Designed miniproteins, single chains, continued (4). Designs and how they scored, part 17

Each design is a single chain, and the fold is of that chain. pLDDT is the mean over its residues in the fold that is shown.

## One batch from the design tools (miniprotein)

Design m12564
Fold by ESMFold2-Fast:
Structure m12564 (fold): chain A 64 residues (1-64)
Amino acid sequence: SMKEEMLQEGLQLAEELYREKASRDEISRRFQKLANEMLERGFSNEEVGEIMQEMSRHLQELLS
């Protein structure tokens, strides 16, 4: 589904930011940009929130 594709894109972004040792501010900016792009593509606020939570969880696990 489109939601699964966007989740995969978000997880790849989290991994990229981890590899780049991105700052907290850069992570926030890049995550917010993707969230806005999802909303513009017609995703609901709830779907975007779910994907953003999974991205944050994945990045946190990589940093642990």
Scores: mean pLDDT 87

Design m12565
Fold by ESMFold2-Fast:
Structure m12565 (fold): chain A 86 residues (1-86)
Amino acid sequence: EEFKKKLEELVKARDYEGIFKLVQEIVKNIKNKEEFDEWAKFASKLGIGPLGALGRTLVENLGLDFAKRFLLEYLPRVLAFHQAQQ
């Protein structure tokens, strides 16, 4: 609940750096597939659904630990790409 509210506030403020940092913290704290699915669904509502869909596919085929490692390694690269698009 608290993370969802904070993420919505960051989206409204268009604080992309804050969004990516909070998403990294959320991913680090995901303990099981059910929590991952909940976050993927919420990410879709905020317009970052493609990342959630990819994450679900990674969890289903390669497991939660791999999906978490992939996302945590990839998110900084996505942020750098977004900053370059400004």
Scores: mean pLDDT 69

Design m12566
Fold by ESMFold2-Fast:
Structure m12566 (fold): chain A 97 residues (1-97)
Amino acid sequence: MEGAKKGAEAALEGAEEGAKRGGGKNAARGAGEGAQKATELGKKGGPKDELAASLAGGIAAVAGASGYAAGLDSKEAGELARLGAESGKKAAEAGLA
């Protein structure tokens, strides 16, 4: 039941780790990888966990990639990816019945 939260947190951690390595493109990649791993683990917790991980990771990836494309540095692009993951997590939690 807390798997949705854990999945979103894994996607967020992936985004932050990617950003530390080399900027927004890596932040987006890290978020995607984190979301994939969280989704595999979320299959143990059910569809809600998969949805939360997918939304958090997807939004983080888009936010990070957009920051990179706009010419933001790795810290700024990573922060956008982090905020995207946080927003995705909140949206998933609010949307789940």
Scores: mean pLDDT 63

Design m12567
Fold by ESMFold2-Fast:
Structure m12567 (fold): chain A 65 residues (1-65)
Amino acid sequence: EEEKLEEERRELEELKAAGKLPKARTPEQAAVLREIGETLVRLGDSLDRALEHYRRTGRLLPAGP
């Protein structure tokens, strides 16, 4: 579960960095903040992978077959 531990650590760090947001007082606010965090992480991972591929090959990721 090394990948899960790494992701948990990253999520904690990003939550701390984004911790300028007010504390979630309602469960609805907590759910929205969580969804935003998850979306941002997903977008970041997608961008990181594209950048890593470009760095390795010097080419853009194929748009698919």
Scores: mean pLDDT 62

Design m12568
Fold by ESMFold2-Fast:
Parts: C-alpha cells; sequence; structure tokens
Structure m12568 (fold): chain A 100 residues (1-100)
C-alpha cells in the first residue's frame, strides 16, 4: 500500500561560486493530484523561509541567481496533494556557495 506522495529533489547537493547560479528541480510521484509545490530555504541557525510557490504541477524548477556566501542553505520542496490533503517533503538540496 502506497502512503504519502514521494517528492524527489535533484541535485542532492550543489556547489557554486559566489555570484553564480544554481538550478534545483523537484518531481512528485505517488497517490492523488498535487495542488502545489512550495520551496523553502533553511539556513543554518534560521527558521525555514518560503521562497517560491508553484500551483497545479507535479514538477518545479527553482533557479537561484547572484548567490552570496551567506546564501549557503538547504532548499526543501513540499508538495500538497489536494485529493488526500497530505503534504510530503523532499530530502532537500544542499547549496554551498564558495568564494569567487
Amino acid sequence: MAAAPTVTQSPSSVTVKEGGSATLTSTVSGEGTVSSILWFQQKPGEEKKLVKKFYNTTSSTLVLSNLKLSDTATYYAVAFNKDSRLTSTGSGTKVTVTPA
């Protein structure tokens, strides 16, 4: 018996130079219809911050540009299933920004 929908994020980690960009993707598989995918930024020592919302989709792409060393964080995709009213969270993408 399948449980909650599965959220897959890629890449699992990425390292970019300061001033560069990173592209993060999320796909949702499993039960029911996904109503939205929300992206959250989790910085060390800070609470999760909502970055982007995508509606009526099973996949989303988050583009981060003009990155700073302080933008080093883990980014999580959260899918909302409107049929089951369940949420599912991906394993996260760890973004590391290095000096230019």
Scores: mean pLDDT 77

Design m12569
Fold by ESMFold2-Fast:
Structure m12569 (fold): chain A 71 residues (1-71)
Amino acid sequence: SIEELEKMREEVQKKLEEYRGKDLKKEMSYGVKEVVLAVSFTYYKKHNKPEEALKFAKEQLEKIEKAEEEE
């Protein structure tokens, strides 16, 4: 749902603010996640497909997390 997408974005923004100026690697990581969520939200608004937007967001966030574990 759109509410789940909004909650995910709020949680990412809170983490970004928490690490801002304290941990550059985590700040950059959560910054990228915020961009992914912003793109997903834009897709939802343009196409009115909240389920597709949420799926895209979850898949991209999982890819980012896996890439971070490999580094």
Scores: mean pLDDT 79

Design m12570
Fold by ESMFold2-Fast:
Structure m12570 (fold): chain A 83 residues (1-83)
Amino acid sequence: MSREEIELLVRLFVADLGLKLSEEQIEELVEFVMELMERYKLDMEQLQKVFGAVAKELEGREPDPERDLELIKELLEKHAKEL
């Protein structure tokens, strides 16, 4: 999977959840997702499943730009590890 495909998925995820992440935070999240895929040997289908599970856990939560990046990283790793 290309970095461009991962970046698109991350940007769509951020937009769909109304998250208030900066451009630098989005880049950090893309790098984290790439590392996560390598560490847990995730394919595109598994990655989409992980993002779906994280989105479900974030339902009804008010966006917080100071905490959202770290929370999303924790939830992504949690769901990737359980896959």
Scores: mean pLDDT 81

Design m12571
Fold by ESMFold2-Fast:
Structure m12571 (fold): chain A 108 residues (1-108)
Amino acid sequence: SEKLKKEILELLEKAIEIAEELIKTTDNPLAISTAKSAIELLKEAREYVEKGEYKKALLLVEIAIGVVQLTIGVLKMIGELSPKDEKLMKELIKTLDKAIELLKKLIE
């Protein structure tokens, strides 16, 4: 479905914007590194969606969620997770979860 493809691309663009906002607003080096890695993975996922390679796009989005979730866990453990960083990282995960839901519908 071209409509689902467009919605996925819009969700990936929104996720990149959230990660860019995290880079601009955080002072935490691990949060910056994680956001940069997520942006690279999501830009590559966007290219795979545009090519119709939805399984490859799904894998990259799942990796991006995993990296962000791991960073939240690490920052909580060391007492360095700011409420602002947590909010942005959770919004990023929520946006990517919706992209996964739509990608799975295209693969079925």
Scores: mean pLDDT 92

Design m12572
Fold by ESMFold2-Fast:
Structure m12572 (fold): chain A 85 residues (1-85)
Amino acid sequence: AEEKKKQAIEYIEKAAEAAKAGDHLTAIEYANQAVKLAKELAEEGALEEVKQIADYAKELARKNSDNPAAKKLLEEVAKAVEKAL
């Protein structure tokens, strides 16, 4: 559970970096990988880890308020992860 959580967080960070660089396709691909891992964790009953992933995406969205594309993508990731709960 902890390893998948860490990997999902790393994908969220990579998605934000790609969005800031204007590479929106790569950003979406990383975002999808993070959401996939969160869904796998939810299916395994690791609900606390899923909540932590969603909270991290929300925090990173706030930290990137100066980049609308990155903020929007991170907010969408947080919403998709929360829907898995």
Scores: mean pLDDT 86

Design m12573
Fold by ESMFold2-Fast:
Structure m12573 (fold): chain A 101 residues (1-101)
Amino acid sequence: TEDEKLVQKVIKTLCGKKLKDYEVVIDFLETTTNDEAIAIIVGALEADPSGKNGAKFLLAAYIKDENLPQKLMVKIAKIPDDVFNKYKAEGKKLYEKLCAD
């Protein structure tokens, strides 16, 4: 599906951990209404054991709009726990596979 291709493209962008590349991730999370896709991206961000992906994501969002981190966190918090936990686990696996290079 187009959503699956877009999610994979967004996750591949996270592999480089470059501040500019997080704009693609931010734009995706702002525009998507798909709870599963949001949970997958959160899982991919959390799969980095250094925590730098999550920190750089929040910093990039803040630089774009100081209110954006809060808006994105509220959006994530509204996802049902069962959906969030299932697709977050899938996102972690996708990050590990796509960023293995």
Scores: mean pLDDT 80

Design m12574
Fold by ESMFold2-Fast:
Structure m12574 (fold): chain A 68 residues (1-68)
Amino acid sequence: MSPLEKLEALFKEIAATLSEEEVKALEDAVIRAYLEAADAGQSEEERVATATAVAKEKYAEIKAKRAA
């Protein structure tokens, strides 16, 4: 699978466990990170890697809030 397909699969799995508001927050963070990486002149592979890292970090933040 391409890196993009892996990111989409990860997003679908995460989104299934989150509320609509949490999904929107995650999506906004991922899109912002991807666009910032693109503006910095990073390759598609680097953009996807950056977006994936941000998605994992944001998901951890959401889970931490739910545990409180």
Scores: mean pLDDT 78

Design m12575
Fold by ESMFold2-Fast:
Structure m12575 (fold): chain A 74 residues (1-74)
Amino acid sequence: SRERLIRAYEVLVEEAEADPRASEEARRLFREALERVKAGEPIPKEVEDAILGFLTRNPDLNARIVERINALPP
């Protein structure tokens, strides 16, 4: 659902904001992705690639985010 997708990106932003490994630029990109999802707009490839790169470099954070998203209602 659209609501579930928005909640998933809210989890992404919340976890990135709390993680000291995230630069201010990385946090801005996570927030941009959430705002675009809320607006029903596509996320630019460069933003997606940057988010994926950050999560790939931080597998512990990625695992925590995946667990939280999987716990969200449908």
Scores: mean pLDDT 85

Design m12576
Fold by ESMFold2-Fast:
Structure m12576 (fold): chain A 77 residues (1-77)
Amino acid sequence: MVEQARQEGQKAADALRAGDFQAALEHVGKLQDYMGQLIKNGDTDQALEVGRESNQLMADALRAAGLDDLARGVAGE
């Protein structure tokens, strides 16, 4: 599950950089499903780590797309 969650986070960031917002939303949904399963199984620390990694990847993708204000929001700035 951790590896699948990381893969979905990376795919979401890749889709966002490509301007494919529909694909990005689909992959974010799958990421959230895997994170929910990790939390349910007691792997909360791993779910939080994946969440931080995915937020950073998405923030970097948004900055690359020129969406700096949205990137700051995602990064918690």
Scores: mean pLDDT 79

Design m12577
Fold by ESMFold2-Fast:
Order: sequence, then C-alpha cells, then structure tokens
Structure m12577 (fold): chain A 57 residues (1-57)
Amino acid sequence: MKVEVEVTDANGKKVTLTFDSEEAAKAYVEWRKAALDPNATQEEIDEAARRVNELFA
C-alpha cells in the first residue's frame, strides 16, 4: 500500500511524498522535520536519520 504525506521543504513549499508503508512515511517526515528545524538537536536529527536508514537500507 502507498501512503501520501505532505511536507514543507526548505523553501516553505508543500511537497507530496509517496511511500510504500506508514512506517517509512513517518520516519522520513520526522527526519525531514528535524533536519529543517534550526532548533533541533543533533541527537534528534541522528535518531530520525537512523530510523530512515533502518527502513530503506
């Protein structure tokens, strides 16, 4: 099944992304939010990146 999620890119534009699972969509959205948030801690970014890597690599 495919899951569509709207995210805001670095330029403030809404982009719709399609994923093969809810877990993959959620992990990607959390990582992107952490990476785009200037107030996010490095640990939060690293944890989100690990979840993406676990699902896609």
Scores: mean pLDDT 71

Design m12578
Fold by ESMFold2-Fast:
Structure m12578 (fold): chain A 67 residues (1-67)
Amino acid sequence: DEELKKLKEENEKVLKQMEEAGKLVQQYAAQLEQAGDTEEAQALLDKFQQIKEATIQQLQARLEAAL
């Protein structure tokens, strides 16, 4: 199924972008912790985790709909 293959390729791109964004978020959170902004660092990490989970759920729903 070409549609399923296309969705898998798009999912891989999104996951890769999310991993790259995650590295940047971790770097910034580490800088905030070093500056003493531990609560802001944790909030940033928590926010990214929420976005990541929502994105994964959306990608899974699209894949299931294509089956």
Scores: mean pLDDT 81

Design m12579
Fold by ESMFold2-Fast:
Structure m12579 (fold): chain A 100 residues (1-100)
Amino acid sequence: SVLEEEVRTLERVFGRKLDLEAVKKRRKELIKKQKEDLLEELKNSNDEELKERLEQLKAAPQTEESEYLIKAIEAAIKGDYKTMEEYIEKAEKIELERVE
């Protein structure tokens, strides 16, 4: 997997063996934290900041989770924070499944 290749690269860079399961656990924790931070960011952003964020995301390389993140920001622009949270949860699930 891409993650296993990244781990092997890090092992070479740091000159030590890494625990793959520990790396997977840490990556899942970071994904959950990033989604929590994004949720807080979107709730505290004004319409101009949300629109700028949406355009930046649309201009970035698209991944499977990108569709749900775009829908989450669009929901935030409409003030629909419940739908925003649901789409962020869907994006998180996709990213967590990719780590396995």
Scores: mean pLDDT 82

Design m12580
Fold by ESMFold2-Fast:
Structure m12580 (fold): chain A 91 residues (1-91)
Amino acid sequence: MAYVSFVLSKELEPVWPKIPKEAHAAVETVVVGLMMLMSVSKSPEEILANAEKAAKEIRDIVEPYSPEVAEELEEAILKAGKLVAKKFEES
C-alpha cells in the first residue's frame, strides 16, 4: 500500500496542478481506485493491466479539456504502474 501511494503521488505531482478544475474530481477518483486495485493485485501483469485501464480512463476524461495534460497524465500513470510492477517482482 505505502509504496503504491508513494510512487503514484511522486509521478503525478508535476502534472497534478495542470489538471482542469472541471476534471479534477473524476481524475482523483480514478487515481484512488487505481491505488486500491494495485495494492490488492496478485501479479505484475495485473498491476500493469490496472494501470493501463486507469491511464485510458484519465486520458478520456482530460483530453477534451487539454490533450497535452491528458498525455502527461497517461504517461505518469503508466510509468508508476511499471515501477510498482517491478517492485512486486523483486518482493
Scores: mean pLDDT 84

Design m12581
Fold by ESMFold2-Fast:
Structure m12581 (fold): chain A 94 residues (1-94)
Amino acid sequence: AAEIAALLAEIRELADRFAEVTGDPSVRKALENAIAGLEAARTPLEAEIYAALFQMVTAVAIKSLERQGKDTTELRKLHDELAEALNRLVAAVA
């Protein structure tokens, strides 16, 4: 329980930083919805689905900003850190 709570807190912090760097309110809303899904997940499969949704949102945001000619170095680092935290969360729920 304590490990899952700590991982969710880490994911929230990384997601908040990702949304701040994008400057896009739609990214923040999508990530907040994914976090709510992770917190509400009752099965390992539900946790995997919401983790995948999280990774998809961040990947799409990076690709969109790259098409606009923006530097995504920090966003890619945050995406990788989020992927690691999400993988640890899914393993802890299983």
Scores: mean pLDDT 85

Design m12582
Fold by ESMFold2-Fast:
Structure m12582 (fold): chain A 70 residues (1-70)
Amino acid sequence: ALAAKAAQAKAEADALGAKYRELGKRLADLVKDPSSSKEDIDKVGEEAEKALKQGLDLKAEAAKLEAELA
């Protein structure tokens, strides 16, 4: 059902948003730690960007499905 798909996409988008915020906090902590490598910082930054993009894509999909439900 479209309603179930919309709800699923919204839930997944919300989870990715929470993950993005947690990764952002971790990235800030790594930047403050002089023992952190640039590679570790870059890796966490890339994971945060991926989570943000996937979350936005799922949020857009949920909105599209909700619009189709009228």
Scores: mean pLDDT 81

Design m12583
Fold by ESMFold2-Fast:
Structure m12583 (fold): chain A 75 residues (1-75)
Amino acid sequence: MHPLAEKAIEAIKKGDYETAIEYAQKLVDELIELGADVARAIGLLLRIIGHLEIGDKEAAIETIKEMSEEYEKLK
């Protein structure tokens, strides 16, 4: 798993959603640098934010894992 994804998940588990979103944003930047579809990468970030706003930590974590898997496919 990408180190930024691991840090984002750890932050979610601690209830630090602001820090989790910051790490997810950094992972989006890494995805775009590797040639990911920008709309897809931003869409994943918005899904994470939406899940956290409703308190769905598990759905947010699963979306971060999906984002990390997209990174693994591109490198």
Scores: mean pLDDT 84

Design m12584
Fold by ESMFold2-Fast:
Order: structure tokens, then C-alpha cells, then sequence
Structure m12584 (fold): chain A 115 residues (1-115)
């Protein structure tokens, strides 16, 4: 049902928001440890990208709360792209395998919702 899809997308957004917060903490650690201008610029760029993704998730959450089925499917496609971007960022930051596994599980679930 549309309501079951809405409820599940809200749960997936909440988990993606938690992952964004965890990745921001790791990127802040990289920023504090930066010893070169290249390392500093890379860490700042990663933090800004993650902040932007966090704001986008907040807007998508509002769209899910009131959206029709077509809107929910469009949000699910965008969440899949965000989850893939977060996977790339997580790998670059060298996060624990458990975080990578969580992101991959979210990607698999979003792929299944869109099938």
C-alpha cells in the first residue's frame, strides 16, 4: 500500500540521517588530523557534501509525509542515489566495515522497493 511505502521510506530516511551524522564525525576527525592543504581541502569538501546531503534528506522527509505514490517512488530513487554517494564517502573515510554493511543493506532495500 502507499501508506506502507510511506512508513518504510520514513524509516529508511531516519537511518540515512544517522549514517550522515556518523560520517560527519569521521570527516571532522580527518579535518583535525589534516597536515597538508590537500588533506584540509578534501576533509572540508567531504563535510560540506555531507551537510548538503543531510539537508536534502530533511526536505525529502517532508515530501514523503504528504506525497502521492509517484512522489514516494521519486523520493525512493533519490534516496538510492544518496545511499550510493554515502557508500563512496564511507569507503574514502575508511569507516568500519559494519557502517559499510549498513549502507549496502539500505541500498539493497531501496533497490527492492523500486523493483
Amino acid sequence: SVEALRERLLELIDELEKIVDELIKKAMEALRKAKTLEELNRAIGTILRLIGLGFELRLLKKQVETGDEATLRAVARRLLRIARDLLAIAKDLGVDQSVIDRIQALIAELDALLA
Scores: mean pLDDT 92

Design m12585
Fold by ESMFold2-Fast:
Structure m12585 (fold): chain A 98 residues (1-98)
Amino acid sequence: SMKDKAIEEIRKVFNRLIDELKKAKTKEEVQAAVDRATREIFRIVQSYPGLSPEAKLKIARIVTKAGEEILKNYHDKDKQIEIVRKAEKEIISIITED
């Protein structure tokens, strides 16, 4: 289904984000990884016509908050990964329940 495709694309974005965060050595590299992932998630959710406006808004809020929390924790790779996994789970739940 188109939902399954959106979920798979989102999982790929978050997997790539985790890989980039593990390799990041500077706050600027963390910011770049977060910015790329944010753009890709927004592209996916905006291009998917089956998601309600309410679901899209909830996803945007989760992505924005997660990005801010990752940057606040740019010295703590384990914490960054926990934030990413939590955001991924919440976003997939929203798409599945929509």
Scores: mean pLDDT 89

Design m12586
Fold by ESMFold2-Fast:
Structure m12586 (fold): chain A 65 residues (1-65)
Amino acid sequence: MLSPEEQLEIMIKAIKEKASPETQEIAERVMRLTRDRSPEQQLAALMDLMKYYDPKLAEEVEKKL
């Protein structure tokens, strides 16, 4: 099973490679706002973001976690 840190890295990589520029910018803002949170909380915030802005990519990433 992947660690929360590894899961977060997979999510960030998928966003950078496959998400629209607008979604990437929003994700970077979420990461800045959650910098002081745990990796689990950062991952949850990014997952919620992706389910809203790019649900298909969210499903693809969830299969890798």
Scores: mean pLDDT 81

Design m12587
Fold by ESMFold2-Fast:
Structure m12587 (fold): chain A 69 residues (1-69)
Amino acid sequence: MPSLEEQLVNRVRQKAEERGLSPERIEQLVESVRRLVTWLLTYEPDWSEEYMQSVTDHMVDTVVQNEER
C-alpha cells in the first residue's frame, strides 16, 4: 500500500498536472512536498492527514499562481 507521503505526493502531482504545470515544475513541487511531509512526520507526528492535505493543496495553488505570472 502507498504510504501517506506517497498518497500526498500523488495527489499533489495530479492537481499540478490538472493546473498545467510543466514536468520540471511538478518534480520541484513534489520534492518540496516530500521534504515538508518528512519534516512534519519527524517533528509533528500528531498532525492529521486532513491538515497535511490542506497544507499541500495550498502549496500547489501558490506555485501554480506564481507560474501563471
Scores: mean pLDDT 75

Design m12588
Fold by ESMFold2-Fast:
Structure m12588 (fold): chain A 91 residues (1-91)
Amino acid sequence: MSEYLAKLIDEAFSKEDLISLLEKVIELLKKADDPTSRRQIAGLMSVALMIAQVLGMKKTVKYLEEADKALDKKDYESAIKYVEEALKEAK
C-alpha cells in the first residue's frame, strides 16, 4: 500500500542511498547489451523513482520518468543522459 511503503522508504533510505543507486543504474545502462542487465535496470529504476518520490525530489523524479520513457523505446543513450541529470539534481 502506498502510504505504508512511502513511510517505510522515508525511514529506511537517505539521499545518499538514492545517489548510490543512480550511480549503479548508470553503470548497468552502459552494459545494456544483454537481457539480464536490462531486467536489473528496470527493477532498480522502479526503486529509484519510488525513493525520489518519497523524498520529495521533484526534479530527480522528472528526469527518472524521462529515463523510463527512453528505456521503453530502447534508447539507452538518452536513458543514460536522463539518469545522469537525475543524479546531478539529487546531489
Scores: mean pLDDT 78

Design m12589
Fold by ESMFold2-Fast:
Structure m12589 (fold): chain A 78 residues (1-78)
Amino acid sequence: SAAEEAARAEAERVKERLLEEANRVTGPLNLPIEENPWAKKLEALGREPTLENLLALIEEEGEAVYRKLLEEAERKRR
């Protein structure tokens, strides 16, 4: 539906925004963990501060947004 399509577009926009934010504050992931907010988030989750884990975290956050928006769209269809 148009609502589901809009929810997916919004989720993709959020993923892009999170990636831009990470790039602004993270720099290269070879920086010390204590100076990298995203690496600190990964450490809290028990993950190594690697680019792969950072991208996975961003995708997980984006999918969470998609889920919320999809639920909202379903509610509005009623």
Scores: mean pLDDT 71

Design m12590
Fold by ESMFold2-Fast:
Structure m12590 (fold): chain A 86 residues (1-86)
Amino acid sequence: SLTPLDEEASEELLEKLKPVEEILQKAAELKESDPEKALELLREALEKLKELLEKSEEGEKKILELVIEGVEGQIKLLEEEIEKKK
């Protein structure tokens, strides 16, 4: 079966996701030392993911929606952690 990975558009999506992945990695690095900045980075990543979702094809949208859901979950957990440490 032809998978998204076998298509140029799928390779382009993976390239577009690299900056978002880098932001998410930076947020993870800052989670313990600067959770407020980590939260800002997670929100930036979410904004970029939503922009990609708006411009993507149906097959790509399913993947992006899953990633968006994951990032929204991370934001919620980090917000709860920040509140508990106040």
Scores: mean pLDDT 76

Design m12591
Fold by ESMFold2-Fast:
Structure m12591 (fold): chain A 70 residues (1-70)
Amino acid sequence: SPLLEKIEELLERIDELVAELLSRLSEREATLTLFRWVAEKSEIYLLSKLDPEEALRLAERVVEEVEAEL
């Protein structure tokens, strides 16, 4: 599915952006950010099985949010 492939690409992009963000944060802030990301990633994954179009929109929003923090 092209839509699921796009979601996977965005999840990989978010992993890259989160890794960059974590490298700039204190240990405490990095830990909290990582837990937040794991929760959001789980939500995107579950949504991709129920409503892949909504999952794509959520993934795009998360990319924008992480980029704004960099």
Scores: mean pLDDT 85

Design m12592
Fold by ESMFold2-Fast:
Formats: C-alpha cells, sequence, structure tokens
Structure m12592 (fold): chain A 61 residues (1-61)
C-alpha cells in the first residue's frame, strides 16, 4: 500500500471509532515511518487503535 492509503485507512478507522486522529506516513529507502496521534476518551482511543490495526491488516491482503 502507498503511504497515502495507509494514512487514510488509519485516520478513517480512528474516526469511525470516535477518536480524533493525526496521521503522518513517510516513505524512506528503508521502508515506512508512521506517526499516529490519537485523542479521545480512553475507550475511544482503545477502539480506534484496534480498528486502525484491523484496517492495516486488511490492506496487506
Amino acid sequence: ASPEELANAIEQAARDAGAEAEVKVEKTDSGYTATITLRGSPEAVKRAAIAAANALLKLED
């Protein structure tokens, strides 16, 4: 997946879980660097993190 696809998938998953997300993905010669900031209640942040992980797994398939 492209850096844009990764960033969009993470941001959408977090938003759907009720959290605010800031996502930055940089492509380097050694791979990808992703910086993810989640803000919300503890429950919303937990849901957002799980949803983002599931979205990334779906992109790998």
Scores: mean pLDDT 75

Design m12593
Fold by ESMFold2-Fast:
Order: C-alpha cells, then structure tokens, then sequence
Structure m12593 (fold): chain A 85 residues (1-85)
C-alpha cells in the first residue's frame, strides 16, 4: 500500500543520507528519518510529515551533493504518498 511504499522510500533516503560527508548532519537526518518511520507505524501521519519537512530543511542547508538531492527527492515522494493515504 501507499504507507508501505512511503516507508520503503524513507529507507532508501536513509541509504542516501549515509553517503553525506557532514557526520553531525548525517546523524540528525538519519535519526529524523527513523523517527518519522516510527510515527508512520503508529498512525501519526501528521507528526511524521512535520518531522520529514524538518529533515528536508536541514538537508537544504548542506552543500550541493548528489546524495542530498536524491534524499530530498525520496522524502518528498514519501510525503506525497502519506498525504494520499
């Protein structure tokens, strides 16, 4: 279903985030993505979307990188699927 697909996209975003060079930002981003997945599994979709938007904002402050661009894309696609659920 759309929720399962959204979780799969967020796990792919975590793999992209693991390629980030900023270790502190990487830890915050991965923790945020895992927290969002936790709220999705609890059925708190509004809280999950709030966390994911905060993760996107943090990613957007980082230098240009392919992993950053792919992570943002995957997170935005996951948010769309969550909203359509």
Amino acid sequence: GKIEEAINLLNEAIKEAEKLEDEAAKELIINGLNEAIKYIKKGDLDKAIEILNNVIKLLETLPENKAKKEAIKLIKEAIKLIKES
Scores: mean pLDDT 90

Design m12594
Fold by ESMFold2-Fast:
Structure m12594 (fold): chain A 85 residues (1-85)
Amino acid sequence: LSEEEERDVLAAFAEIVAAIEKLSPNYNPELVKLLRQAADALRAGDYETAAELFEQASKVARENGDTETANIAEKLAKQARELAA
């Protein structure tokens, strides 16, 4: 993995973390849980688990009509898959 690709993943991760921190009490708790677990896996270098959790988060976000979060999570899942390969 290139230093630039790792930077892109970390930048997207920071964006997701910032979004979670701005969440109201009414945000979907399952989505928040999945994003936190994916972020923790990414920080631990467990890229395969991070990819699976981001894929699940993308599905949950789409089911809730949150297309923005779904697209970000899908991008992060792809990046984590590339890191795991």
Scores: mean pLDDT 72

Design m12595
Fold by ESMFold2-Fast:
Structure m12595 (fold): chain A 87 residues (1-87)
Amino acid sequence: VAEVAREAAAALRELVRFGRTAPPDVAKKVAQQAADHLRGLADQLEKQGGDPRVVDVLRRAAEGARAVAEGDLDKAEAIADELAREA
């Protein structure tokens, strides 16, 4: 769980950096796809009886990616910091 949270935090921080430097339309599309993918993985893992702590990490990472898609980089950064503290 700690390792998954650490990896999710690192990936989300990279997505925030991408959101700061990429054109807004590109950043929105990439971040939205990341959010949709992570949400799908969390839903699938939950349905398969996976570790609820890993499901929670994936859902929070998806929320962070969605924040990047919405241009709320501060919220995404806060979520990444929260995930990093759990690692």
Scores: mean pLDDT 84

Design m12596
Fold by ESMFold2-Fast:
Structure m12596 (fold): chain A 79 residues (1-79)
Amino acid sequence: MTREKIQIEFKNPEIKKKVEEALGGDPSTDENINTRLVPIDSRPGHYIFGAWNEVTKKSLLMVVKEEDFEILSRELVDN
């Protein structure tokens, strides 16, 4: 099964703080945080952001706007 590994940086300080507090780490720098982005076809420019931290065992699902984040890298990882 192919998994997409994404590094993401939040430009909005309130969203960045919420994500870091929810996961116990920064998804732009922490290699233990696995991130997914799923576009919402019914709402252009909106994405479902999903993340899981393997160390803290915390997960987060939220809706984010395209303007509030930047994709730093995308990799496909096979299991």
Scores: mean pLDDT 77

Design m12597
Fold by ESMFold2-Fast:
Structure m12597 (fold): chain A 83 residues (1-83)
Amino acid sequence: SADEEAAKKAVEEAKRNMEEAARTLAASGASPDFIAAMLRQEAEETVQALKEAGISEEVVRKAEEELRRAVEEIARQTAADLA
């Protein structure tokens, strides 16, 4: 559906932005906790944008779950790279 395609594009863009932000923040000496907080903010902003665009609740919920997992994975990988 158009909603699923829009959500997929938004999620993939958010993932790219989160990976870039994590790398930039890590390079600047930011803590893993601060990086995780910034990634959660990006995920929340993406979910809010989908809701405001009128994307269906089911599609938004799936996007939110995928973004939550992406935050956890990127934060974990970034923390491991800093160790």
Scores: mean pLDDT 86

Design m12598
Fold by ESMFold2-Fast:
Structure m12598 (fold): chain A 93 residues (1-93)
Amino acid sequence: SMEEEKLRLLNEIVRHLEEARKALRAGDLEGARAHLERALEAAEKLAELTKDEELREAVEEARRRLAAGDLRGAIMVLETYLGVKLLREAVLK
């Protein structure tokens, strides 16, 4: 179902953002970048599936920061979006 696919993509985004954070703490910049790219790919698919313009804009901003070498900023943009979405779903459930 569409709900199952949305949950799968959300879990993929969260997992890769957590791994990117761990890689950054370990000084593994290439590992952090690789996980961030995976999170961005999942986020792009989620935005297309849900027609979510806010998520599309968040992905574009995160891509811009990643291109500038701001891995922490790119992670923060996606984490902020995810936090807001999870809060909305918790309140509306």
Scores: mean pLDDT 83

